# Designed miniproteins, single chains, continued (5), part 50

Each design is a single chain, and the fold is of that chain. pLDDT is the mean over its residues in the fold that is shown.

## One batch from the design tools (miniprotein)

Design m17724
Fold by ESMFold2-Fast:
Structure m17724 (fold): chain A 90 residues (1-90)
Amino acid sequence: SKVEEAFERADEIAKENWDNPELTSAKIQELADEVLEEFREYLSKMSKEELRELLEEVEKRGVGSQLLFQRLLSESPPDVLEKLREIAEE
C-alpha cells in the first residue's frame, strides 16, 4: 500500500539527511501530509491487536519510519489514540 511505501521513503529521508535534523523533520512532515488521509482510513479499520502488531512492526523499521509514525499518530482520530493509550498501559 502507499502507507507501507511511505515508511520506506521515510527511512530513506532519515538516512540521506542524518546530519540535518531540521530538514529531516520538514521532509517527514511533507510525507505525512501526503499520506495522512489514507493512513487515517487504514488505522480506523484496525483492531487493538492489529494496532499493537503495527507498533511492533514500526519499531523494527528505521528512524524515518518511527518519526513518520509519530507524526501520523498525532493527527489520528480520538478512537485510535484511545486504543494506543490502552496498549501503552498494558
Scores: mean pLDDT 79

Design m17725
Fold by ESMFold2-Fast:
Structure m17725 (fold): chain A 108 residues (1-108)
Amino acid sequence: MSLEEQLKQLEEQYRTLLEQGNQAFQAGDYAKAAEYYRQAAEVERQISKIYEQQGDLEKAATEAQAAELLAQEADALAAGDRKKAAEYASRLTAVNIRGIGDQIDKEL
């Protein structure tokens, strides 16, 4: 119960940081976007640890992989490597889409 409440709070924080990062990116402030994305990646690592504590190892691994990709995107943005940042963002999107697809296939 307490872990579920902590998870919900971390998910809200992750969404807020990601939204702020995306707004900074669209404004052309890549340094600020990188800072928000790094903070979001750290929150996602905490989410992964909670899933691990709950015994949901598959979800924990998915969140950990997503966090690493987001951190790599942030590092590329901070370095001014927009092409590499876009590659990491694309990989992160593919990971999320794959997870949704697997869930739908199990219900069919």
Scores: mean pLDDT 79

Design m17726
Fold by ESMFold2-Fast:
Structure m17726 (fold): chain A 74 residues (1-74)
Amino acid sequence: SASAAGRAAIERVLQHELKEAERLRAEGEKKVELGEKYKDKTDEAKDLIKEGEEKIAEADKMLAGAAAARAKLA
Protein backbone atom coordinates (compact mmCIF):
# COMPACT_ATOMS: atom_id res chain seq x y z
CA SER A 1 0.00 0.00 0.00
CA ALA A 2 1.19 3.52 -0.76
CA SER A 3 2.21 5.61 2.24
CA ALA A 4 0.68 9.05 2.75
CA ALA A 5 4.03 10.64 1.84
CA GLY A 6 4.29 8.48 -1.27
CA ARG A 7 0.76 9.38 -2.36
CA ALA A 8 1.49 13.10 -1.79
CA ALA A 9 4.64 12.89 -3.93
CA ILE A 10 2.78 11.11 -6.75
CA GLU A 11 -0.11 13.61 -6.53
CA ARG A 12 2.35 16.52 -6.96
CA VAL A 13 3.77 14.89 -10.10
CA LEU A 14 0.26 14.16 -11.44
CA GLN A 15 -0.87 17.74 -10.76
CA HIS A 16 2.12 19.02 -12.75
CA GLU A 17 1.39 16.59 -15.63
CA LEU A 18 -2.31 17.57 -15.63
CA LYS A 19 -1.45 21.28 -15.84
CA GLU A 20 0.98 20.60 -18.71
CA ALA A 21 -1.64 18.51 -20.53
CA GLU A 22 -4.30 21.23 -20.04
CA ARG A 23 -1.91 23.86 -21.42
CA LEU A 24 -1.02 21.68 -24.43
CA ARG A 25 -4.70 20.98 -25.12
CA ALA A 26 -5.55 24.70 -24.94
CA GLU A 27 -2.70 25.46 -27.39
CA GLY A 28 -3.98 22.78 -29.75
CA GLU A 29 -7.57 24.06 -29.55
CA LYS A 30 -6.39 27.61 -30.30
CA LYS A 31 -4.41 26.41 -33.35
CA VAL A 32 -7.40 24.44 -34.68
CA GLU A 33 -9.70 27.45 -34.18
CA LEU A 34 -7.28 29.78 -35.96
CA GLY A 35 -6.72 27.29 -38.79
CA GLU A 36 -10.46 26.74 -39.28
CA LYS A 37 -11.03 30.52 -39.36
CA TYR A 38 -8.48 30.95 -42.19
CA LYS A 39 -8.73 27.57 -43.97
CA ASP A 40 -10.28 29.19 -47.07
CA LYS A 41 -7.62 31.94 -47.19
CA THR A 42 -4.28 30.14 -46.89
CA ASP A 43 -2.79 26.64 -47.20
CA GLU A 44 -0.84 27.29 -43.97
CA ALA A 45 -4.18 27.17 -42.13
CA LYS A 46 -4.42 23.43 -42.90
CA ASP A 47 -1.02 22.91 -41.22
CA LEU A 48 -2.27 24.80 -38.15
CA ILE A 49 -5.31 22.51 -37.92
CA LYS A 50 -3.16 19.38 -38.22
CA GLU A 51 -0.64 20.67 -35.65
CA GLY A 52 -3.46 21.61 -33.28
CA GLU A 53 -5.13 18.19 -33.63
CA GLU A 54 -1.79 16.49 -32.88
CA LYS A 55 -1.34 18.60 -29.72
CA ILE A 56 -4.90 17.79 -28.57
CA ALA A 57 -4.32 14.06 -29.14
CA GLU A 58 -1.06 14.19 -27.15
CA ALA A 59 -2.74 16.11 -24.32
CA ASP A 60 -5.65 13.64 -24.23
CA LYS A 61 -3.16 10.75 -23.90
CA MET A 62 -1.44 12.55 -21.01
CA LEU A 63 -4.79 13.21 -19.30
CA ALA A 64 -5.84 9.56 -19.69
CA GLY A 65 -2.51 8.39 -18.27
CA ALA A 66 -2.81 10.71 -15.28
CA ALA A 67 -6.41 9.60 -14.64
CA ALA A 68 -5.35 5.93 -14.70
CA ALA A 69 -2.48 6.65 -12.27
CA ARG A 70 -4.82 8.52 -9.89
CA ALA A 71 -7.29 5.62 -9.97
CA LYS A 72 -4.52 3.30 -8.73
CA LEU A 73 -3.92 5.64 -5.75
CA ALA A 74 -7.52 5.21 -4.55
Scores: mean pLDDT 83

Design m17727
Fold by ESMFold2-Fast:
Structure m17727 (fold): chain A 114 residues (1-114)
Amino acid sequence: SSLEEELEQRLIEVARRAVEEILKLLRETFGDSPEVEAIIARTRRALAAARSAAEARDVLGETVAAAKALLDSSGASAEKKEAFRKGVEEVIDRYLNEVAELVGEYLEKKKKLS
């Protein structure tokens, strides 16, 4: 595989992991309600259909938006809502750091081959 193909696949994997971590937080915070299960099923379907890093990142963005909408409409306690928001923020921070590391590694490898 080319360096570009390797970067693309690793970026998809990092986005997929971030999505699954958010879905786990959704289930742990709000339980197995029909609304939660619908979000999980829809998100996993979209993630399976993603063919590029950009598409996988879009699924992550949609997952965050769906999580926020559920949080805003939920009857969960303020403490559970705050813990969930913090958990999602931590997942996104890890995702952004891993993306930066992968892109940095790719640029250094590409520079040595040019």
Scores: mean pLDDT 87

Design m17728
Fold by ESMFold2-Fast:
Structure m17728 (fold): chain A 79 residues (1-79)
Amino acid sequence: MKEKIEAVRKAIDEALKGLTPAERRAVRFIVNAKLAGLSDELVDELIKAAAQRLGVSYETLREKVDEALKKAEEAIKYV
């Protein structure tokens, strides 16, 4: 149980290493909300709001969120 949680956290942190601190905070928040069971529609609205607040494109932030989610899901399957 503890090892599985740590593996997921490390996978998310790895995906976030290439991002600015502000982008890391936004992506981490959205990924955690999605993993906690937030609907895809609400996740999309969070990405739009965060993109506007950070001054980046929706598409750019969405790709970063999708990559972090993929890494987290892979860690869940392998642990």
Scores: mean pLDDT 76

Design m17729
Fold by ESMFold2-Fast:
Structure m17729 (fold): chain A 92 residues (1-92)
Amino acid sequence: DLAEEVGKLAKGVALMLGDVELDLLVKQGILTPEEVEEYKKILEEAAEEAGKKAEKLMKENPNAPSSEILRIIFGSAAEGYNRAVEKLKERL
């Protein structure tokens, strides 16, 4: 099923972006190593949602342009990062 495969791809890419985002937060001194697991869960949830949105789009429009799939991936990654940063600010 093409829709399922696109959903898996979108989730995979969003997860990779999440790992980069966590690494940046650690390198900037914003996130401690002990907090990594908690904030990783926020980014993993955003990646799961990216996968579901991409699969739904492909099921509803099998000819959806790749730009819309990329928009879903980057949008969900950005939302995950913003949620992680906002949660960190609440602790400071």
Scores: mean pLDDT 80

Design m17730
Fold by ESMFold2-Fast:
Structure m17730 (fold): chain A 70 residues (1-70)
Amino acid sequence: SPIDLLVHYVELFRQGKMSWGTFMGKFNYIANEKLKLDTEKIYQARRYIDRFIRGELSPEELREELESLL
């Protein structure tokens, strides 16, 4: 799913296997074109991603939060 791809890409970023710029390009594409999130929901998705990067969310929790935006 687009959410599973987004979780996978942010995990690759956390592991140092993907640059931030590459991740943000993939994030913007998925959020706008696949999930069709509005600006406010994109902002919330970015906050959940930031919390995941900080180790405050598991991959499962990140998936659940992103699914809540749909």
Scores: mean pLDDT 88

Design m17731
Fold by ESMFold2-Fast:
Structure m17731 (fold): chain A 70 residues (1-70)
Amino acid sequence: MKSLVEQTEEEMKKLLEAIKNSDYDTAKKLADKILELANKALEESKEVAEKVKEIIDKYGEKLNEIILEK
């Protein structure tokens, strides 16, 4: 079983590729999944929520760079 942190990182990587390829249908599904994982992390513990936030922030910076190119 993958941790919420590992799942969030995998989904963020997939989201980067979907946005880069202008695959907005896949990007929407991935964004919904990431939101679900973040909500689960908040319900689990502060420690898990903090680690998930770190992953989202790390990949979110890369996403912001891609979005600014549009």
Scores: mean pLDDT 76

Design m17732
Fold by ESMFold2-Fast:
Structure m17732 (fold): chain A 79 residues (1-79)
Amino acid sequence: MINAKDIPKEELEKFLEEMSKIIDEYNQKVLAHPEKEKEYIEEFEKKMLEVIDNSGFSPEIKQKFKEAVKKAKEELLKE
């Protein structure tokens, strides 16, 4: 049974920091070049999926994070 206690705190904190940096980079790029928004959304998804794949998390946890990233991309593209 997978729950929050099964994720090492240090690994989770590093993962969240890397994700936060990717989100900040995406926001800065879109502000600088709004005409490239769709390109930056694709780069954002790719970078987020790479961080998830490189994590020490279980395959089940990785799958849930990947689904969340894909949903976030879909919502961004609906604007």
Scores: mean pLDDT 75

Design m17733
Fold by ESMFold2-Fast:
Structure m17733 (fold): chain A 69 residues (1-69)
Amino acid sequence: AGGGGFATSTEELKDSVVKALEQAGLPQEAIDLVRKRLDELIAKNPNATGGEIGEAVHKALEEYRARQA
C-alpha cells in the first residue's frame, strides 16, 4: 500500500516524536529545534533508523538545555 498504515517512514517517526514532545509539554522553541534537527537528518539520510532519529532528538534537547544554561 502507498505510504503504509504503520510508523515505518522517517516522516512518520518524526511526526510521532513531535507529538510526544508536545504531549510532554515542552516549549515550542525546544520542539522547533528538534524538528529542525530531524529535518536535517532526514535530508542527509532518508533511510535514518529509529535509533538515529532518537539520537538526533536527544542531541537537539541537549542543545536546547545548553542554551538555557
Scores: mean pLDDT 76

Design m17734
Fold by ESMFold2-Fast:
Structure m17734 (fold): chain A 124 residues (1-124)
Amino acid sequence: VDERLVKEARESLEKALELTRKALELVREAGRKVGEDKVKELKKNVEEALKSIENALKALDSGDVIKAAGYAGRARFLLDIARMLALELKAKGLDTELLNKTIELLDKAREELDRARDLLEKAK
């Protein structure tokens, strides 16, 4: 296992975690403005992605690079769904500015997850 690549992957996962937490807060704000029911699926996917990133970091703490890559992949998939749901809400005219900021954070988190996965695959 390449410890340098694992360290870089951890840094990307930590960035993805913070970006996903910020996105979740914006989703909560959107729920308060437009109704919790309208953002429920978006919120659920972002919360599950956040949990998967936390699980990826925990797997790295245990030295399980393969499991960490798997959790990062799951988080990436969940953020793809979240991005699609945010675009659907934006298309319906629900708080376009807040949803644009949410999509930007989701895109940045997805990029960090892709970077982490690539680094973890090379580290094994």
Scores: mean pLDDT 89

Design m17735
Fold by ESMFold2-Fast:
Structure m17735 (fold): chain A 83 residues (1-83)
Amino acid sequence: MSQAERELQRAIEDARYFIDLAKKLKATGLKTPKLAAQYTGAVIAAIGSIWHASLLIERHPEEVSEEQRKELEELAKELGVKF
């Protein structure tokens, strides 16, 4: 596995982690300022990880599998990232 593939996989895993964290926090109803802040932070981190992964794909298209592209697209859709 190349360094670019490893970095991309890490960015995808980070996005999954933060999306899952955001979903868990949202399920609490965000009843405290602390929970609301943690949710916002998780969403921002997930968006950042998705953008980082997208940049890696753009820079190293030859080192990216179709499965990784599909996984990133699904994560962006799951987060509801509409720009």
Scores: mean pLDDT 80

Design m17736
Fold by ESMFold2-Fast:
Structure m17736 (fold): chain A 65 residues (1-65)
Amino acid sequence: GPKVKITAKEDLDLIGDENFTLKKGESIEGEILKKLNENYMVVKILDTGKKVILDLSKVEVEVIG
């Protein structure tokens, strides 16, 4: 799927193959694998290859590829 930069609007926990916390203003790069609904998508983190579920209300998403 498309490569994206994901920036946290608030401190949030990303949940999936690994659980980790993004602090407000931190960014990660990922690949969109699947849109689950209007509020959630599955993203693969490019650095780790791990899949997480992303709450779109708590992040900014920018296409970078």
Scores: mean pLDDT 82

Design m17737
Fold by ESMFold2-Fast:
Structure m17737 (fold): chain A 106 residues (1-106)
Amino acid sequence: SLLEEAEKLFEEALEYIKEGNLEKAKELIDKAMELLDQVELSEKQKKALEYTMLGLTYLVLAKDYDLAIEYAKKAIEADPEFKIAYLLLGLAYEKKGDFEEAKKAY
């Protein structure tokens, strides 16, 4: 499905963010968003996506890992099945140096 393809692209993008390849991460996120524009998302999925994008912005652009963690947790609360939010949470903890919490989130 387009939703599953978009989720996979986001998962790959987060790995590129972890590696420091922000250009490739952006390409994959842009492609995922184009696919999501073709999908009828539920309200909880839309809210989880919104919080996930805010968390990514704080992680990558602001380097505010505490706010990235906060928004990843809000995304999980909005949709506990939103897999990308857990990967974001893990990466944000890893960037903060909290490797035990990162391991639990992944």
Scores: mean pLDDT 85

Design m17738
Fold by ESMFold2-Fast:
Structure m17738 (fold): chain A 87 residues (1-87)
Amino acid sequence: MLSKEEALELLERALDGLMQESTLEQIKEAFRRLLESNPDLSPKVRELLEKTLEAKSKEEIREIVFSFIESLPEEEVQEALLELLGK
């Protein structure tokens, strides 16, 4: 199973790619589409995505997402990552 550190490394790589290739508006649009197309997202992931839509910079989005994953118990990290990135 992915450790919390491994999950954060995977997330950092995914976000680095997205942030280098996309504007703030494009990132927010991707997260909005994820919210709209996945009605079965866990409430925690839904709240995270809604919070990122209020961010004023790419760095704020990164901070919001990383703080969320770091706040989760290790056993919840893999499931949250699958919902955020793999679903």
Scores: mean pLDDT 75

Design m17739
Fold by ESMFold2-Fast:
Structure m17739 (fold): chain A 107 residues (1-107)
Amino acid sequence: TPAELDSLIDQIRKLYEELIKLLKENNAPQDDIDTAQLAGDDLISALQTLRDSTDPLEQAIALAVIAASLSELYLLKKKYSDNEEINKLIDQIEDTVREFLRLYRQM
C-alpha cells in the first residue's frame, strides 16, 4: 500500500541519519560523510519517484539511482568492515530497500 511504502521511506531516512551520526562519531573523513549523505539523499529521492511516478522512464532512472546508492553503501561497508555498528546499520538500510522494492513490484 502507499502507506507501507511511506513507512519504509521514513525508516530508511532514520537509518541514514543514524549512519551519518556514527560516521561522525568514528571521525570518518568529511569526504566519506559527504558521499554517504549524497547517496542517502539520492536514494530517498529515487524511492519517492518509484512511489509517485507512473512514467516507465522515470521508474527506470530511479531504479538505476537506487542501484548506484546501494553500491556506495557496499563500498562504505567494506571500508568500515571493522565497525560492527556501521555494518549493522548498512545491512538494515539494504534490507529495508529490498522490502520497499518487493512491495513496489506487487503494486
Scores: mean pLDDT 88

Design m17740
Fold by ESMFold2-Fast:
Structure m17740 (fold): chain A 94 residues (1-94)
Amino acid sequence: NLLQHLQNVLAMETDPAFQEQLSAIIQQLKSSPRTAANLRAIYDQFARLMWQAIARYEDEKKFSEAIMHRVMLLEAGRIVEQETGVAFRYERQP
């Protein structure tokens, strides 16, 4: 389910650097055992990438895109909680 969400985010992106980095995270998720620790590690990598994108969109005054990326990040956190059964604090702005 996290895999499907990350693939959906990738399909919506047009920035080549973002696509390359997210593709690497997706490949890591595909090749890793689906343990709670590995799903959380993938989430942490995705969150760092997403907060970089959010900051860039805010700097460009593309607030709708920034909000959409925040929603996608919150959804990723919710999916990880559901797949692991472990609650955690969602990623905040750095």
Scores: mean pLDDT 82

Design m17741
Fold by ESMFold2-Fast:
Structure m17741 (fold): chain A 75 residues (1-75)
Amino acid sequence: DEKYKKEAEENLAKALALAESVSDTPEGQKLLELVREAKKQVEEALKIDPKLGAEGAKNLLATTQALVDALKAKR
């Protein structure tokens, strides 16, 4: 249980940092807002089931990385 909470916290922190890295643009700022809202939902999921929350955090990190990569590819 504590292992899943720590894993989720690490993945949520990484997702937030990725979104913050592109927050200097209007599109990046909107992505940061979406990631902050998704983080709140994952934190609620952790209270219901730590394993479910950990999977949610992992999925949020993967999705955030893909969106950040897509934003950086726009010119």
Scores: mean pLDDT 85

Design m17742
Fold by ESMFold2-Fast:
Structure m17742 (fold): chain A 100 residues (1-100)
Amino acid sequence: SFEERLRELLRKYLNAKSAEEVQEVMKELAKLLKEEKGWSEEDAELAAGALILYADEMKAEGVPEEEIVRAIVEALREARSVHELVRLLQERRDELLAKR
């Protein structure tokens, strides 16, 4: 259910209408990453921030929400560290933008 919870939180973020909703999703993402990936609190918070920045950028570029969610889930499935996550997100960004 890690991937299902991750998809739920990402969809909640992409449809958030208030700063309070955004803050709550960011906290839940960091907690989820800490518990499921075993990353430090600092690394989990950095990772949550990186996911949110990636989602915002892809949404601004007109990438469909389901493609954004899929790209993030795939990156997190592969990533062993926050640094690897950031590299994988950058690769997926370039691929999605080149496809258009």
Scores: mean pLDDT 83

Design m17743
Fold by ESMFold2-Fast:
Structure m17743 (fold): chain A 66 residues (1-66)
Amino acid sequence: MKEERKAQLHAELQAKVREYQAEIDRIKADPSLTEEEKRKRIAEINQKVEDDFLKYQEELARIDAE
């Protein structure tokens, strides 16, 4: 069912967002990383979050087109 597939995609996105936030928090709390290393890693995670959100929207549109 389209609704079940959309619910699964939403749940997967929410799980990824929570994992990314936890990773960012760990990076910020890590005293062995330099400020530059923290900035770079957080920027990469933020880019992945944006990409995953766009992918999610595209997948929803494809499901609706069926």
Scores: mean pLDDT 83

Design m17744
Fold by ESMFold2-Fast:
Structure m17744 (fold): chain A 61 residues (1-61)
Amino acid sequence: DEARTAIVQAAKEAIELAKTESVEKVLEKARKMLEPVLDEETLKGALEAIRRLATEAKEEA
C-alpha cells in the first residue's frame, strides 16, 4: 500500500527532524510530503500520529 509506505517514511523523517526543529516545522514538512499521496481524511489522521511521534521524540532528546 503506497499510502502506508508514505506515512511510515514521513514518520521516520519526522522523528529525526524533531531533534533539531520545532514540532510545527516537522508537521509542515510532513504535510507537504503526504498531501499529494493521501486523501484529506487519511492525511489528517497521519498528521495527528506524526505530531504525537515528533513530540515524544523531542521530549526524549
Scores: mean pLDDT 78

Design m17745
Fold by ESMFold2-Fast:
Structure m17745 (fold): chain A 69 residues (1-69)
Amino acid sequence: ELEKRLERLRELLEYAKSQGDEKGVRAVEKEIKNLERLKRGEEAEEIPTEDAVAYTATAIRKIGDELDK
């Protein structure tokens, strides 16, 4: 399941880059790095209690709203 989450995050990263918004790119990259650290057994960065995928999806949605203006 971690592999599926990583694949989803890579898709979100491509989307953020296509929109040209650095906020989404940074948010997605942060979550990818966090999951990669967990796969290595390293300590992950502490984040709020939200689901990692939902958190990055929300960040990408916000940049989409900004670009729509």
Scores: mean pLDDT 64

Design m17746
Fold by ESMFold2-Fast:
Structure m17746 (fold): chain A 85 residues (1-85)
Amino acid sequence: MDIMADYFQRMNDIIDDFIDSLNSTDVTDQDSVDSIYQQTMDIMRKRIDEFGQRYNLSDDQVQTYQDQGDYFIMTTMQDTIQSQQ
């Protein structure tokens, strides 16, 4: 399997679950949104750490993939909240 294809498959699964969680929540409740965001970040970091172990990536490479994942989660949150107004 292509390493980038595996990464994006994992990220798409995380993003889909995140969108479902936001759609089931009052997005005007900042505490609930923050809780979902933190939970999603914890899940993402764990899954990307497992991805790094599978491909024998360095800690710096894993951190780069996690930083990119953080960006995707943040932009998805912003876009999802905006679209529900």
Scores: mean pLDDT 83

Design m17747
Fold by ESMFold2-Fast:
Structure m17747 (fold): chain A 58 residues (1-58)
Amino acid sequence: MIAKKDLPESGIKKGDKFTVHRKIEGKDKTIYLVTDENGNPLWIEVPKGKEDEYFEEE
């Protein structure tokens, strides 16, 4: 996965690459548990239906 925009709340910048380890689907959002290219564990909260605005598959 590659970030399509800056995600300041997660410390991610546009163009950063990360690996998704787990998805936790909630009522209004999905939490993505990820690891960045430096091995740092992070989580990204994405409103449902907005995934394609936050990141893309590569």
Scores: mean pLDDT 78

Design m17748
Fold by ESMFold2-Fast:
Structure m17748 (fold): chain A 79 residues (1-79)
Amino acid sequence: SGLEESRRRLREELEAALAAGDALRVSVATFTLAALGDLETVREHAEAVRAAARRAAASPDLAHQLLGTAALTALRQVE
């Protein structure tokens, strides 16, 4: 299904973003996975995602701050 394919692609993106140390990409992938209901993938990577999302939320760029904050909000759903 389209939802399963989207979750698979986003899981791959999250793993790639984590390997790259890209805080913005990690935040975007995390927020989108949570929005699509893949809370298990978010939970699995919670510690690394939280570290990256905090870095994005601390950015002087407003768009990066908002995306990091959205990812931190998504992480609260898996606690």
Scores: mean pLDDT 87

Design m17749
Fold by ESMFold2-Fast:
Structure m17749 (fold): chain A 56 residues (1-56)
Amino acid sequence: PQITLLIKNNYNLTDNEADEVVDFAVGFANALGITDPGLIQKLALMFADIQVHYAK
């Protein structure tokens, strides 16, 4: 999916790291009832940024 590739390229993450971030963002969005693909993509990018900032 486009979101995983975007996160991988923008944050220099591995395939596994990018997939984990996307899965978390999708799960979080579903828990909140968010179905808009653009908002889910924004959440995925936000969580990728947090992951890079706090995991290092």
Scores: mean pLDDT 75

Design m17750
Fold by ESMFold2-Fast:
Structure m17750 (fold): chain A 75 residues (1-75)
Amino acid sequence: DVKKKVEEVKEELKKLLEKFYNAKTIEEVNAVALEIQKLVEKYGGNLTAAAMWELFKADPSADASPETVAVYKAS
């Protein structure tokens, strides 16, 4: 079920966003960005975007970077 995959991606994105906000170096920030890119490659841009949208509605600390938006549009 597509909805179940969205929930799986949502949980993975939530963990990555926590790592992003706790990142202390540019290398850690870049590592999180690469992991988000891998999620888009694995699940597709539509599922990843849907998961991000649900996180943004539920978690006010979740923000979309210009790079994240560009990756979504490229998918």
Scores: mean pLDDT 68

Design m17751
Fold by ESMFold2-Fast:
Order: structure tokens, then sequence, then C-alpha cells
Structure m17751 (fold): chain A 70 residues (1-70)
């Protein structure tokens, strides 16, 4: 599914509420802005999760993305 600009902004607003390191927050926001589809974004986020992100934080990010694209 193609991500609309409204969906991208909703995801970014959600990400900004999370207690993330500035570098990690910037990286996630970049992935959101660069992703054309929800599948591309999910693949980028999965790679980030596998790099050792906190599982609770990863779950919160996943929820934000799912809520924005539903």
Amino acid sequence: MELTEEQKEAIIEGIETLPLDPELKEKIIRYVRESKTSEELENNLVRLYLEGMDPELANQIGRIVREAVA
C-alpha cells in the first residue's frame, strides 16, 4: 500500500512522542519520509529492530505505523 503524506506525518508525530535517542529518532523519521509503501517502511523498521532496539519500543513504533495506515 502506498503511504500518503498524511499517513507519513501521523507516523512522524507518533514517533516524536517516544523516548528515543535523537540519532535513532532522525533515522526512523528518514525511513518514514523515504518509504513509498507501507511494506518498504516495515522492511526498513524490521532491519532497525534486528540491530538491537528495545522490544517494547519496537512494539510501540509498530503500533504507531499500523494505526496510521489502518
Scores: mean pLDDT 79

Design m17752
Fold by ESMFold2-Fast:
Structure m17752 (fold): chain A 65 residues (1-65)
Amino acid sequence: GPPPSAAELAARIAEDRAAATTEEDRRLLDWLVNGFTEEQRAYLETVYDAPRSLVEAAEELIRRG
């Protein structure tokens, strides 16, 4: 199901990146972390089963560092 908070979504993205064993998987998640476009937000909504508001909140947490 969807992550319960923006912090959990950000944590799942970080965990998936850390668990990536191939260069291709790392590049995909690095691409998502480096900045979110409209296409990337739609992708994250689908992949993590997260509403857009949660994706945008996670993006803001990542942006703040």
Scores: mean pLDDT 69

Design m17753
Fold by ESMFold2-Fast:
Structure m17753 (fold): chain A 97 residues (1-97)
Amino acid sequence: AEKQKEDELAAARKELYDILGPVREGIKEALENKDVEKARELLREFRQRLADHYGIEFTDDTTLDEFAAGLEAARGPVFADLVRHILTAVEKLIEKL
């Protein structure tokens, strides 16, 4: 029940962080430095790395919903929801800068 959901989420986080490598730390640093341009550039790299890893078509016109749907098809809903949550949270932080 609860442990199975926690284990699935923990596995999704580990896989995500393994794919992203230094991009995750770069986004954090850009947000701390209030560097909007760098944070947006790194968010594009984040999405591109995931798209390349799972074979998802990604362009500058790809919406968050389309990207999340591609991730859900490739890796499942828990992973897609985690990525959507992170991207939405970071975009909101950038908007406040």
Scores: mean pLDDT 78

Design m17754
Fold by ESMFold2-Fast:
Structure m17754 (fold): chain A 81 residues (1-81)
Amino acid sequence: QTLDELLKEEAKKLTQEELTEYLKELKINVPPKVIKEALEYLKQSIAENKPIAEIQQELSKKFPEVTDAIFDLLRLKVENS
């Protein structure tokens, strides 16, 4: 398995609740609607089989406030698997 594949598997499992809790730990205040839309975009992009690097670039343009937190959380999940 590549790191790209591992990150995609963790992204499929990522919940709005988990991301919301992680953002609170980072003291980042993001509206629930933005969190939901970012996760929907992430999961749709994975379903379209886009590379992680491309997904991260697109998310950073659309959802700059949450993109770093999403990919940090996904990397932490891979490291703990």
Scores: mean pLDDT 84

Design m17755
Fold by ESMFold2-Fast:
Structure m17755 (fold): chain A 97 residues (1-97)
Amino acid sequence: SMMEKLVAKMRELLSDPENQKLGKVEASIALENPIGFLIPVHGLYRSGKKEEVLLYLALLVSQLTPEQYDAILSRAPGSETVDLLNEARRIAEAALA
């Protein structure tokens, strides 16, 4: 399935400490300004970069606590962005299991 493929790729990405560091930096940026972060990311998704956006968001989400994730989710500017965050969270949680 697409989910299994994305989870496998996320496990590969998380095996590199540089990607974990990048995810942590991006997580901090998203927490400081969720709307300002999510608008450009949603733009990339709409341009046809769905798989790349999901992996990028999953990497970021992998570095968040559940409470931090909920804080970002509560500020999402629309249902499509909420759906993207929820899909990214499922990928991140499966990769960390």
Scores: mean pLDDT 87

Design m17756
Fold by ESMFold2-Fast:
Structure m17756 (fold): chain A 77 residues (1-77)
Amino acid sequence: LSDEVVQAIRDLADAVAGAPAEVQALFTKAVNSALQGKLDEAKKYFDEAAERLTSLGREDQAKAVREAGNKLLEAVS
């Protein structure tokens, strides 16, 4: 993995720290999909995770997830 991909994964892990198990599961699926080159699937899972965080009133965490997710998708593209 490049330093850019490693840093993006770390930023993502920090962004979902303390999130509910269902959000953590979506996030694991998103990262795995991104690393497998399934970028559309990864984007869908990141968006779903962020939407669920927003529904829980965690808007700042949802934004962090979207930002870090986009950086990972750019790094693996």
Scores: mean pLDDT 81

Design m17757
Fold by ESMFold2-Fast:
Structure m17757 (fold): chain A 55 residues (1-55)
Amino acid sequence: MSFSELVDETARLIAEDPAFRERLQALLEQHQPRTVAELTAVMQEAIAAHRARLA
């Protein structure tokens, strides 16, 4: 997944799923990403956890 695709998917899930918003917020507060790479890792973790819950 490209960075642009990751950002778009994250924005869509934030708009559509309250549970995803809360999880992403918690991960951002826990990890406090300081670089684009760290932010990317947090977003990937949130999306992976979301997909695992739906499987």
Scores: mean pLDDT 78

Design m17758
Fold by ESMFold2-Fast:
Structure m17758 (fold): chain A 63 residues (1-63)
Amino acid sequence: SDLELVKQQIDLLLQSAKTAVERGDLKLAESAKNGIKTIGDRYPEVEELAKEKIEEIEKLIKE
């Protein structure tokens, strides 16, 4: 379904953000966060999922 594809896209962006943080690329991590936020804003069905993944990235950046 389209919703499954949207969830996969959020997961790919999360993985990209985690790798970026590990490499010290905070600009790439922020870009990935913005991508997830845009998806959450566009698809209400995944808004909570998007918020959770953004919070996960924020916590990694602060460590």
Scores: mean pLDDT 86

